# Ledger of designs, part 62: designed miniproteins, single chains, continued (5)

Each design is a single chain, and the fold is of that chain. pLDDT is the mean over its residues in the fold that is shown.

## One batch from the design tools (miniprotein)

Design m18283
Fold by ESMFold2-Fast:
Structure m18283 (fold): chain A 74 residues (1-74)
Amino acid sequence: MEEKFAEASAEVMKLGELVRKTKNEKAHELAREVLRLMQEVARAILAGDEEKALELIKELNKKIKEGNELIKKE
């Protein structure tokens, strides 16, 4: 679990750098959703809810992929 969260965190940082360079409103909205999911994953991990943490990491990875595709198509 910690490895998966570390990988997701690294991808979030990369996406954040790309979003900072774009004025795309949709990319900024997606970045806010990604940050909210990151916080929810961290809370689930701290609460010891491994099942919820894994589900949230899957959703986080899906949103990261959406953000990267959106920026690439600009």
Scores: mean pLDDT 79

Design m18284
Fold by ESMFold2-Fast:
Structure m18284 (fold): chain A 81 residues (1-81)
Amino acid sequence: MEAEREAEIQKEGERLVRSVRIAMENAMDALLAGDQETAEGSYQVAESFIERAKELSEDVGKRAQEAFEEGKREAEEAVAA
């Protein structure tokens, strides 16, 4: 029971973390195109996935937050280049 629940949380968590990364990639593409509104929308979508990840477990929430922070850093570096 515990092991099965842990596997389900991990599987759903990986999907949420991946969704955050995709949203951050969309934000970076929008920023590179000069579309600030689309970038802000993508950040809001990423934040929604982070909140859902936190509801699953603290560990999954931390991984989702790290993906968001990494994506923001990459977007800032790409725009600055």
Scores: mean pLDDT 82

Design m18285
Fold by ESMFold2-Fast:
Structure m18285 (fold): chain A 72 residues (1-72)
Amino acid sequence: ERVSVTAEVRHGDVTLELPVEGDTAQQVAEDLRRRAEEAIAAREGSLSPEQVRGLREEAERLADRIASLDLP
Protein backbone atom coordinates (compact mmCIF):
# COMPACT_ATOMS: atom_id res chain seq x y z
CA GLU A 1 0.00 0.00 0.00
CA ARG A 2 1.26 3.48 -0.86
CA VAL A 3 2.52 5.59 2.01
CA SER A 4 1.94 9.35 1.70
CA VAL A 5 3.58 11.91 3.98
CA THR A 6 4.30 15.63 3.92
CA ALA A 7 7.94 16.24 4.79
CA GLU A 8 8.94 19.61 6.21
CA VAL A 9 12.56 20.58 5.53
CA ARG A 10 13.59 23.75 7.35
CA HIS A 11 16.82 25.72 7.61
CA GLY A 12 16.71 29.12 9.27
CA ASP A 13 13.71 31.06 7.93
CA VAL A 14 13.26 28.79 4.89
CA THR A 15 10.73 25.94 5.00
CA LEU A 16 10.04 23.46 2.21
CA GLU A 17 6.87 21.37 2.45
CA LEU A 18 7.41 18.33 0.25
CA PRO A 19 4.61 15.84 -0.44
CA VAL A 20 6.40 12.49 -0.73
CA GLU A 21 5.14 8.96 -1.23
CA GLY A 22 6.22 5.39 -1.87
CA ASP A 23 5.33 1.76 -1.25
CA THR A 24 8.18 1.32 1.28
CA ALA A 25 10.05 3.51 3.78
CA GLN A 26 13.09 3.30 1.48
CA GLN A 27 11.07 4.54 -1.50
CA VAL A 28 9.61 7.39 0.57
CA ALA A 29 13.14 8.37 1.67
CA GLU A 30 14.37 8.25 -1.95
CA ASP A 31 11.38 10.35 -3.09
CA LEU A 32 12.17 12.89 -0.35
CA ARG A 33 15.80 13.22 -1.50
CA ARG A 34 14.70 13.65 -5.11
CA ARG A 35 11.96 16.18 -4.34
CA ALA A 36 14.23 18.18 -2.02
CA GLU A 37 16.91 18.48 -4.71
CA GLU A 38 14.28 19.48 -7.29
CA ALA A 39 12.80 22.11 -4.95
CA ILE A 40 16.24 23.51 -4.11
CA ALA A 41 17.26 23.60 -7.79
CA ALA A 42 14.02 25.40 -8.72
CA ARG A 43 14.73 28.03 -6.04
CA GLU A 44 18.51 28.30 -6.55
CA GLY A 45 18.35 31.93 -7.72
CA SER A 46 16.47 33.01 -4.56
CA LEU A 47 18.40 30.96 -1.97
CA SER A 48 21.80 31.74 -0.45
CA PRO A 49 24.57 29.10 -0.61
CA GLU A 50 24.14 28.65 3.15
CA GLN A 51 20.40 28.02 2.77
CA VAL A 52 21.02 25.50 -0.03
CA ARG A 53 23.57 23.62 2.09
CA GLY A 54 21.38 23.64 5.20
CA LEU A 55 18.29 22.46 3.31
CA ARG A 56 20.26 19.58 1.75
CA GLU A 57 21.59 18.56 5.16
CA GLU A 58 18.10 18.66 6.72
CA ALA A 59 16.60 16.67 3.83
CA GLU A 60 19.25 13.94 4.12
CA ARG A 61 18.77 13.73 7.89
CA LEU A 62 15.00 13.38 7.48
CA ALA A 63 15.38 10.80 4.69
CA ASP A 64 17.64 8.66 6.91
CA ARG A 65 15.06 8.89 9.69
CA ILE A 66 12.22 7.84 7.38
CA ALA A 67 14.25 4.91 6.00
CA SER A 68 14.60 3.60 9.58
CA LEU A 69 10.81 3.14 9.95
CA ASP A 70 10.85 -0.33 8.31
CA LEU A 71 7.39 0.07 6.79
CA PRO A 72 5.73 -3.16 5.50
Scores: mean pLDDT 77

Design m18286
Fold by ESMFold2-Fast:
Structure m18286 (fold): chain A 85 residues (1-85)
Amino acid sequence: MVLEDGSVLEVPAGTVVTVKAVSGAAAIRNLNTGEIRILRQGESISITVRPGDVLEIEAVGGTAEVTIDGKVYTLKEGARLTIRA
């Protein structure tokens, strides 16, 4: 599924979110803590979301994929997804 820029997904705390930078870089920001992680092309990370987490995922220089509970979401270049737990 392709997500539009500015999409928001509500997930239960304890959900595992996997982010993959498919082409180009992806950025993951925790909006509560200010922590930023940058994924380079081909890198992936899995994050277990905690209660009250607000994560912003951006496809910076290409396509990123976000997998939540076995469902794959595609972000096109420049698109951002917000995940709330």
Scores: mean pLDDT 84

Design m18287
Fold by ESMFold2-Fast:
Structure m18287 (fold): chain A 68 residues (1-68)
Amino acid sequence: SAADVLAEFQRQLARLVTLVKEGRLSVEQFEATAEAIRAQLIAEYNLSPAEQAQLDALLAAAVAEARA
């Protein structure tokens, strides 16, 4: 389901944010990796614009946390 895709994306983002906070991944590398995952999920699951907006909201929140 779309909810499962969103939950998986959120889990992957959380792992990447942890790596940034540990100094093991740059914010630039995090953003590039997260965008690649987002693009792949949209293509694989044929996500609607509304579902894409939900991924965008999760990504924006994760970027803000990584930059904090």
Scores: mean pLDDT 88

Design m18288
Fold by ESMFold2-Fast:
Structure m18288 (fold): chain A 65 residues (1-65)
Amino acid sequence: MLEALRRALAEAQAAGDAAAATGAHEGLVSYEKGDVEQARHNLEAGLAAASTEEGRRALEAALKA
């Protein structure tokens, strides 16, 4: 999960998708605090707000990990 979250953040940033990058970043922060459910919620929120196909794919990959 942690590595998947780091990959999703990097991919969302590379895509220039601010909403997806925010979701991935907040997901990573929540996971590092031990809140796995909040991390998942933040990824889902970022996915819903993502503006690019690349950003959506990055967050979907993290959710499947």
Scores: mean pLDDT 82

Design m18289
Fold by ESMFold2-Fast:
Structure m18289 (fold): chain A 62 residues (1-62)
Amino acid sequence: SLEEEVRLALVEIVLGIAKATGDSPERIRLLEEAVRALENGDYETARKLAEQAGDSAAVNAI
């Protein structure tokens, strides 16, 4: 759905910013795993991974 596409795009933007700003490798890894979970339609796992990353923008997008 459009909502699913928007959620994925927002988390990908957060991941892109984290990579560009030199954020921690652990946070980048967790956000990459969250993107993968969203691509698979696993919103619960994606939200948990975003929470573990400590990224409120990614959590709010999911």
Scores: mean pLDDT 80

Design m18290
Fold by ESMFold2-Fast:
Structure m18290 (fold): chain A 78 residues (1-78)
Amino acid sequence: KEAEEEDLKAFLESPEEVQREGLERQLEALRKAIEAGADAEKLRRALEELIRIAELLGFEELLERARELLEELERKEE
């Protein structure tokens, strides 16, 4: 998607603090979506992508929080 390419490019060119805040906001939105019972497969893909990006950028705290949410999502699927 054109929008996804623009968003990713802008995100990668953003200051590190802006990148971290963006990921934190996305993580919070994903947590709320899990609580609301949104599509588990889409949420899993989004969390896996967020984990990958957080690891790449070295955001250890976000990486841990995203992994915890992924485990919560898997528990709710059970």
Scores: mean pLDDT 74

Design m18291
Fold by ESMFold2-Fast:
Structure m18291 (fold): chain A 62 residues (1-62)
Amino acid sequence: MEGVEKLKEMLEKKLKENPYPSLDEITRIIREAIELGATPDEALKVASEVLNKKHKEEIKKK
């Protein structure tokens, strides 16, 4: 869980400063989550969910 939580936090921060993060930046965050205990599949799923929801949240969450 901790790896996944940090993945979400780091990804959200990068999306805040750069709405189009490169695949390299996303991969780096995923690698950090994996070394903290997240599985590759779990990290990828969470990253996809955050990116998807971020797009919707940019509509002011309403």
Scores: mean pLDDT 72

Design m18292
Fold by ESMFold2-Fast:
Structure m18292 (fold): chain A 81 residues (1-81)
Amino acid sequence: SREETLERVRETALEGLRNGEPLAAIRERIRAILESAPVLSPAEAELAFTVFGLALQEARRNGLSEEEVERLLREVAETLL
């Protein structure tokens, strides 16, 4: 489902940030998830990729805690539903 896909993206983003992965590597994994999801159009996948990418950049730039990152990514996922 759309919700399951966005949840998987959120989990992938959180794990990548937790592990200190480069943003480019996290974004590549997110892109693969979104592009392989049959419930999203290409335009919806591109929008989701952009918004999650911005959230990742903001989390890294501001040095957000894991709890703050989890809340931010959840809010992003909920906005895209």
Scores: mean pLDDT 84

Design m18293
Fold by ESMFold2-Fast:
Structure m18293 (fold): chain A 93 residues (1-93)
Amino acid sequence: MEELRRRAEELAREAEEAIRRGDLERALRLLEELLRLGEEALREGDLELAREIAERARELALRLLDAAGDDLAVITRAIGLLLRAIGLLLEVE
């Protein structure tokens, strides 16, 4: 789980940087990878790590939505990732 936590922190930081510089396609890919790790943590029974990842992913998805402007493709994908993060949060409750 320590390795997975380190990977999640790395992906989250890279996603934040991608959003900040306007690389929304990269941010979407990094957020998808982050959520995959959160789902992996849930499957392995690390509910605390899964919750932390899901909370971070929700924040990143909201920032992506704010950064998307009127780009419907980015908005649609970001909403999908936001719902996925919320679903993971509900599962770890």
Scores: mean pLDDT 86

Design m18294
Fold by ESMFold2-Fast:
Structure m18294 (fold): chain A 63 residues (1-63)
Amino acid sequence: LEGYIAEAVKDYTAKAPWELSLKKGDKVLIKAVLSDDWVAVENLKTGEVGFVPKSYLKIIGKA
C-alpha cells in the first residue's frame, strides 16, 4: 500500500494531534502502513500529513 494513491470514502475527524482529518473525496498518498487499521498519509490538496484509519480509504492506483 505504500506509494499508492487513495481516496477518502467519507469524512474523518482527527481524534488526536498525530491524526489527519479528511473530507470525503480527498486524495491522499499512502506513505507507510502502521498496523492492520492505520496508515500514514499525505493529503494531496493541503500537503498535511498524519495518521488515518485504513477503512476510510479506497485505493485508486499507484503513485
Scores: mean pLDDT 83

Design m18295
Fold by ESMFold2-Fast:
Structure m18295 (fold): chain A 62 residues (1-62)
Amino acid sequence: MITLVARVESVEEAIELVKKFIDIANAKGVKIEYDRETGRLTLISDDSITLEEAIEKVRELF
């Protein structure tokens, strides 16, 4: 599993990071965890969650 943790201030920034993570990690999908108090976004490689599903999850979290 590959994991990325970053602070994000907007849904647009979070979506861009998700897309970058998929490309750099050469992953088929990603699991997303978000802490609203800190703005901390955690991305974990997970082939069961598609890029489209992950992006939709980001929009729901923000």
Scores: mean pLDDT 80

Design m18296
Fold by ESMFold2-Fast:
Structure m18296 (fold): chain A 59 residues (1-59)
Amino acid sequence: IREKLRELARGIASTSSPESQKEIEELLLKAGEYGLKGDQKKMEELLKKAGELHKQSVA
């Protein structure tokens, strides 16, 4: 499941600037791990941070 999550994170991050790509990928992986642990609030917080970085890199 980690491998599949990593591939998905890379696919999403590949649409961002190279500078933000690695950071977005890392945030998405952490969000997935918290989701697997049942910590939905932490998962959503990390997903929000990834989304903000993506917006900053694209806009």
Scores: mean pLDDT 70

Design m18297
Fold by ESMFold2-Fast:
Order: C-alpha cells, then sequence, then structure tokens
Structure m18297 (fold): chain A 66 residues (1-66)
C-alpha cells in the first residue's frame, strides 16, 4: 500500500521504528502541508528527526504520484 511504501522509506532513511514510520506516513497522507513541529508533537520525535522523516515521506510521495 501507499502507506507501507512511504513508511518503509522513512524507516530506512531515518532509522525510526516501523511503528513510528507508519504514524508519520499516516500524518503526511492526511495533511501534505504538515510541519515538522506538528509531527514532533504527535509522535514524540525531536523536530530534527520529524523534519528528516517528513522530507523522506514527501520525496517518496512525489515519486509515487508522478
Amino acid sequence: SLLEEIAEVISKETGLSRETALKVAELVLEDPDITPAEIAERTGLSVAQAGLALAAARAKLAELLA
């Protein structure tokens, strides 16, 4: 699924657990304009980790929607 493909890329690029990567993927799919600060608040990640996860998710989403 789209959710699983995005989560796998997040996990691979950031080292985050599958559970956390799936949560970030869900948040990005629900709100593509979501900020690193909002992801950090909802997941317990640092803003820096949230930013890296968001960048990975956006890159994969752009690839899958091309």
Scores: mean pLDDT 86

Design m18298
Fold by ESMFold2-Fast:
Structure m18298 (fold): chain A 68 residues (1-68)
Amino acid sequence: IEEMIERLRRAARELEAAGYPAAARAAFDTAKQAESLLRQGREEEARRVIEEGERRALTLYIDEAAAK
């Protein structure tokens, strides 16, 4: 789970650098939310948040890529 959160943070930085700010924001917000849940011991919810957030970031990435 910590590795998944770190991967999301790295993806967010890469997306921002590549010019996909909405997708980057979604990935970053997801990582932040998942880390908060994990610190609270809510590991199952953290996993679900990561899964949903990855899907949302992908959708935003596709939308932003289509707009370029």
Scores: mean pLDDT 78

Design m18299
Fold by ESMFold2-Fast:
Order: structure tokens, then C-alpha cells, then sequence
Structure m18299 (fold): chain A 81 residues (1-81)
């Protein structure tokens, strides 16, 4: 299922964008970036696992929608940061 692979790539890109936003927030608020990085990495792994489970149910539309939301939320987080 190529859609799953494309969704994984989109999630990786979103995770990278979130990491950049987290580093900006850490500098502004004096937070430890390592803690934020770990949370983002775990979220990335969890999301990929969920996509693989969804692929078993043959719900390609749900995968597309989840991918779009992840990207949009990541971009919004960067702008909000």
C-alpha cells in the first residue's frame, strides 16, 4: 500500500517541523529541548504504528485524512510558536 509509505514520509516531515518549533520554544521559554525532542520522537513512532494498523482495515481515505491533519497541525504549531 503506497499510501502508507507516503503517509510515513509526511509524518517524518511533520516531526522534523515540530522539532524545529520545539527548539524555538525552548529558547524563548528556557525549556530543555531534549525533553520535547523525546516526546516528538515517541509521537512519531506511535503515529506510524497507528497508520500500519489502519492499513489492515483498508481505509485509505482515513490514512489520507490523518496525514493531512498531522501536516496541518505541525505547520500550525510552527506558526503559533
Amino acid sequence: MKAVEEAKEAIERAAEALLEAAEKLAKEYGLEPEELRELIRRAREGTIKLLEELSKTKNEKELEEATKKTIEESEAAIRYA
Scores: mean pLDDT 68

Design m18300
Fold by ESMFold2-Fast:
Structure m18300 (fold): chain A 60 residues (1-60)
Amino acid sequence: ARLAVDLLVREGGLSREQAEEVVRLVAEGRYDEAVELLKRAGLSDRQARSAVEAVRELLK
């Protein structure tokens, strides 16, 4: 969880609160909602999907 939050803050430019919400959504299997949150935070669709995949790998 901590590594995934740190990745989203450092590379995604998200606040810690936004990063924690994305990690929670991914942990719950709510991938489409995580992608939409990342896109609202300023990421492209490709960047958002790549970030969700990276978070999924870090949570395994």
Scores: mean pLDDT 80

Design m18302
Fold by ESMFold2-Fast:
Structure m18302 (fold): chain A 80 residues (1-80)
Amino acid sequence: ALEEARRAIEEGDARAALEGAERALEEAEREEDPERRRELLEEALELLKEALKLASKEEILRAIGLILRAIGLLLDVELA
């Protein structure tokens, strides 16, 4: 998921990058290892920030929503 998102960013494909990052967030949410979950969330957040730079107006709102979700999940890891 993260590798697919990173490739999409390199190719300038914001839609594919957002889809890959969304899948990475789903994987992180189901990850039972807190350290691995944090790593996945941090990488997904970085990829989402890069995808936001490539995003169309329609994709910007989706990217922001996914960034907020990633931040919320990271805060849960830090505060737990």
Scores: mean pLDDT 77

Design m18303
Fold by ESMFold2-Fast:
Structure m18303 (fold): chain A 64 residues (1-64)
Amino acid sequence: SKRDEIRELILESASKSMEALSLYVKIRLDKSLSEEEKRKLEEEAERKLEESHRLEAQAQELRA
């Protein structure tokens, strides 16, 4: 059903947002990381946030 599809998209979007948050927390708390390693983790977190936004947009389209 459309409701099940929307629910799955929302859950996956939330999962990606949580993964991004975990990476940002690691960058802030891990004092052993080089500036280059921090940048790479930031890029990974940004990609996960983009995927989260894409999934949220798909869920919104299904509601229309």
Scores: mean pLDDT 87

Design m18304
Fold by ESMFold2-Fast:
Parts: sequence; structure tokens; C-alpha cells
Structure m18304 (fold): chain A 70 residues (1-70)
Amino acid sequence: DEIKGLEELGEKYAEELEKAGVSQDDIELFRRAVKSTIELYKEGKITYEQAKKQIETAANSVKTRQELIK
């Protein structure tokens, strides 16, 4: 199930962000971005590969922000 795969990918990144010391507020924003991406995939607006890339990009953006701030 592709949706389950996207949810598991999002949870994996969220766990990595938590272990990296990212704030709960930023993790919550990331989780919302994951849900929005899955919704776009469910509506057929993006492919599975595009959804995976967007989730990865969102996680990397949070990591970059954390690196630049503290």
C-alpha cells in the first residue's frame, strides 16, 4: 500500500528529527506537511515518487533550519 509506505516514511523522518533535537512545534509542522503530501497523492495530483521527494525535501528543510539556528 503506497499510502502506508508514505506514512511510514514520514514517521521515520519525524523520529530522526526528534532524535536530532528538533522542537516539537517543528516536528508537528513536518507531520502536517506529510499529511498534505499524502492527500495530494490520494487525489492523484502527484505521483508516489513525487510524494516521497516532497516528504524528503520537507525533512531536509527542517534539518537545515535547525543547523542554521542552533
Scores: mean pLDDT 81

Design m18305
Fold by ESMFold2-Fast:
Structure m18305 (fold): chain A 62 residues (1-62)
Amino acid sequence: SLVEEAERLMMQGAIAAAEGRYDEAIELLTRARELAEKAGDSKLAEAARRMLDQVKAAQAAA
């Protein structure tokens, strides 16, 4: 499902961010948000948006 795909992308994005691969993390989390929005899962889309904000802040501080 789109929800399961978005959840997998969020997990992959979190791993990429933890490894300092910020550009890859942003790409993965952006895709996760788009899929969550397409699926109508507003809570999952908001979770992906919050992770994106955190990753962008971490990248700016790096």
Scores: mean pLDDT 88

Design m18306
Fold by ESMFold2-Fast:
Order: sequence, then structure tokens, then C-alpha cells
Structure m18306 (fold): chain A 68 residues (1-68)
Amino acid sequence: MTWEATDEDGNKFIIEGLPDEVGKVAKVTVTNKETGEKVEVEAKVLEKIDDDTVIVEITGRKFTAKRL
């Protein structure tokens, strides 16, 4: 699944490989939309707001992810 994520500072990212289940930890690919930089990191789904929106934690930061 592919998501657009916004961090606590308003930066935009594309996240690939994230499940939409609360409590799941997955290895994801995060792409910074400004720089094009890609990293593989672990993400944890903290909360499901609706069918298209989740809150995730990546490397100690919270992101709001919207399904693409």
C-alpha cells in the first residue's frame, strides 16, 4: 500500500509497504517529496482515524498518513 505522509513539521513523504492495522510494525520505504531521498525504516501504526487515514511512528516521529 502507498500513502502520503505529513510529519509534525509539515514535511511531505511517500510511504510504501505500510499496513493499515493498528499495532502493526512493518519495514517501509519512505521517500521525501522535496528532496527525493529514500530510506528503509520500521514504521508502527499507532491509530486508524478512518479507512484512508492512519497515524504512524517512524524513527521516533509521528506522521499522519493518507492512502493514495
Scores: mean pLDDT 81

Design m18307
Fold by ESMFold2-Fast:
Structure m18307 (fold): chain A 59 residues (1-59)
Amino acid sequence: MTPEEIREKLEEIARSLPAEEAEPKIRELVQQGLLDGDLTPEEAAELLEEGLRLIKEKE
């Protein structure tokens, strides 16, 4: 999966699920991307921060 595909999936999760369900899925998605070599540590940190900010805005 490309970083762009991971970002799109992350944003879909953040928009479609309640914050409590979205957070663990976003963390898992970013962690999996890092483990698969699809994300650098820098990209993973940025995407995690973005995803958590999106779900925080839903609270």
Scores: mean pLDDT 80

Design m18308
Fold by ESMFold2-Fast:
Structure m18308 (fold): chain A 85 residues (1-85)
Amino acid sequence: IKEYAEKAIKLAEDIEKNGEKMSLEEIRKKAKEIKEYLDKAREEAEKSKDLDLAVEASKKVHEAGSNAASKLSEERRKILQDETS
């Protein structure tokens, strides 16, 4: 859980800082990786039954994703939202 959530957060932070300089393809690729890490974190949470850790991790990823989206142009933000939903 923690490892995958941390990787998702790191990708979201990279998009927050550098997203406007990234190509649309780079945004799409990173957004897809965030989604994949979130899916893996959820699988690990279900196996470990550590619900509190899973909730905290989900909240941190959501905050990082929201911060990234707020810094992006509309087109890039839409790609991030489409790929992570």
Scores: mean pLDDT 75

Design m18309
Fold by ESMFold2-Fast:
Structure m18309 (fold): chain A 69 residues (1-69)
Amino acid sequence: NEGREEILKLIGEILRLIGDILNLEKEIEKNKDDKELVEKLKKEIEEKEKEIKKLREKMDEIAKKYGLN
C-alpha cells in the first residue's frame, strides 16, 4: 500500500503548509503598517500556495497510478 502511504505523507505536507500560511496571515495583520515586511510575507504565502498546488498534482498522479481516485 505504498500509494496510500505516499498520499498520506503529501497530505501531511499540505496541512503543514496551510498552517504556515495561516501563521503568515496573522503576522501580516499584526504588522500591517510595515509595508516591506507585509510584501515579504505575501511572497512567502505565494510560494507556499505554489508548493501546495504541486503537492496536490503529485497526489493526483499517485492516486491515478494506484487506482485510488
Scores: mean pLDDT 85

Design m18310
Fold by ESMFold2-Fast:
Structure m18310 (fold): chain A 110 residues (1-110)
Amino acid sequence: SEELIKELEKLAEELLDLLKKASPELAAEAVLTVARALFDGAPEADIAAAIGQVLRAIGAAIIVLRTGDTTPAIEALREIVEFAKTKDDKAIEALIKGLKEAIERLKAKL
């Protein structure tokens, strides 16, 4: 659905803006929250690819925590969003829920 993709992109941009203001710890937490939502919403045929996205998000979180640079978390979030856009509406809806959760948690801690 074009409407779901538009909502996904709007929420992704909101989270990206918040990540620019976030500590490394908050940025790492946010990217892991989003990666988990992607995995939970993945179709059975795409589980292996979704695991790959989760592992990349874990790697990004470790780099963020070790360097203090939030850029790897921002890049991982963009890759997760683009991955979900190649899947069905159920995967997009699951990621939208994860983005909303990450945004709410981040706003509460800022």
Scores: mean pLDDT 85

Design m18311
Fold by ESMFold2-Fast:
Structure m18311 (fold): chain A 80 residues (1-80)
Amino acid sequence: SEVIKKLEEVLKTTKDPLLKNAAKLGLEAIRAAEKGDWLSAEIYLGMLHIVLGVAKVIGDEELTKKLEEIIKLVEEYLKK
């Protein structure tokens, strides 16, 4: 999956701990969904939205945009 590849690339290349954790959460959400564990998938997606909220509060616009892109990729994958 292109989404999984993009999240793995973020995880391997980013030095930002929030962005790294967001990529991990996104991969865990996808993994849970592939196993039919939709409750865990929704919990991981919820955790992603909490991380996004933190970035918005601290005012890091570039981090916020990157987190929104990760969330969009995960949400689009889960809608399949």
Scores: mean pLDDT 85

Design m18312
Fold by ESMFold2-Fast:
Structure m18312 (fold): chain A 56 residues (1-56)
Amino acid sequence: GPLLEEAKRLLEEARDFPLVKEAAEWLLRNYEKLSDEEARKMIEGLREGLRIFRSM
């Protein structure tokens, strides 16, 4: 679905950021265990984390 595609895209964007990449990989591994709301919140959190990490 759209959220899974966003998570996969986020993993690609996080390729050069090991901590964010690891979190995105965790999200993909656990996607089926999450509600759509939980998955969406995690994707948003990871995007914010990636922005902060890039600003370091």
Scores: mean pLDDT 79

Design m18313
Fold by ESMFold2-Fast:
Structure m18313 (fold): chain A 58 residues (1-58)
Amino acid sequence: GEEERRALLREIGETLREIGRETEEFLRARRELREAEAAGDEERARAARERLEELARR
């Protein structure tokens, strides 16, 4: 029925939002790493690498 369809669409929407958010976090962390490496900031580069590893394990 219409209620089952609505529930399914909401679940799909939530899953797609989560995937989009994870993708944005990954791209942001990767950009941060590149900027840190370009600046020679080893501490910032290390933090960005640790974040990328954490995201890759999820």
Scores: mean pLDDT 81

Design m18314
Fold by ESMFold2-Fast:
Structure m18314 (fold): chain A 87 residues (1-87)
Amino acid sequence: SREEVLAEIERRVAAHLAAHPDLSAESRALLEEAARLARDLLEGRISEEEFRAGIARIVNELSARGDDATASLIGEMADLVARYLAA
């Protein structure tokens, strides 16, 4: 369900923040933006195209900063959302 996907995203974000207590303010803001995009898509507030464009930008910004761990998490979140929408 949508609620199960949102709960899984929240669990993964919480686990990542616990594993990376020194995460930069910039990486935190990008992660929070990615989570908002996922929620907005699941709640019908944005299109799949807008979601994909936003996620690609955020992942590219994190990778350019060397934060591959947060970029990887966001990719996993986007995959969870895509699999839910395809079902």
Scores: mean pLDDT 87

Design m18315
Fold by ESMFold2-Fast:
Structure m18315 (fold): chain A 100 residues (1-100)
Amino acid sequence: MDLEFDEGVVAVAQAVANWGIEKGDYEGAAKLYESAIKFAEERGLPKSVLGELYYNLGLAYAKAGKRDKAREWFQKAIELYEEAGDTEGAERARKLLEEV
């Protein structure tokens, strides 16, 4: 698998989604993160990459006022970060989960 190229595709999707959030297009950003997650899962990208995508999707839903979806994705992000040994990522997601 060409992880470098696949991670590049995900990075571009994240940049575009983040720009959408800055413009207030939270639903458009969420759709871009959902597409990036599907791509990353189909390509077998590392759990740390999936955790980051799940975290950002949760953040987009939180900003869109979709609290139940935000909580679901933050919980999934915590699980992936813990499986990847990313303690910092897991703590970051837990803090936002408490705020939703």
Scores: mean pLDDT 82

Design m18316
Fold by ESMFold2-Fast:
Structure m18316 (fold): chain A 70 residues (1-70)
Amino acid sequence: MEQEIKDAVLEFSIEASELLARMEPAKRDAFRQLLLEYAKKVNEAVEKGDLEKIKEIHEEFRQEAARLDA
């Protein structure tokens, strides 16, 4: 369970870094604010040991990041 949570957090971090690197410069500040908001939510889910919530937050982050990139 601890390893699964670590893997989920790592997957979130990798995808966030890749998205930031691909993001247009003008959108990066908005993306950083979104990332900080979702990183906080992920940390709260980690404190609760809620793997499913981490996955749910990651999916919501993907959707919001896609909206910013559109």
Scores: mean pLDDT 82

Design m18317
Fold by ESMFold2-Fast:
Structure m18317 (fold): chain A 80 residues (1-80)
Amino acid sequence: APLTPEQQRYVDELIEAIKNKDLEKAKEIVDYILENFSPLEQQQILAEVLRRVRAEGTPEEQKLAFKVAQYFNDKLMEKS
């Protein structure tokens, strides 16, 4: 199934932060996602961000998206 409108909002916000090269804002958005969405929804949001940045983003934006994905995974490991 496609993402819900709420999930899509956070995908769009993360992509905006990546395009603005604002890693600190991207981390804040990730922290919100981790607190407010289920693990399945968290992975769906991250997967869509990575898919869109890979398809549409510059190499610089792709590198920043990878750092965001690493932060996401690091935070999940801290909570388990």
Scores: mean pLDDT 84

Design m18318
Fold by ESMFold2-Fast:
Structure m18318 (fold): chain A 80 residues (1-80)
Amino acid sequence: MTLEELVKEAERLLQNDDYEGAIEVLEKIAEMLRPEYPDVAEHIRDLVEKAREALEKGDYEKAKTYLKGAINLVREVLEA
């Protein structure tokens, strides 16, 4: 699966309020990016971790904001 396909899957999962599914896809993307873009990969992982913490506290709006941020970072890499 390409990075573009994974980003689209993460966006679809998030649109369907499947936060755990979106997190799993974003973690996979971060692992794929780590060798070439380690700083971007770590930033994505930081946002995913913040999203997990927000979900644990029941803050779905904040979790969605963090996950959208992570998706935007992946899109920036795809545009480069």
Scores: mean pLDDT 86

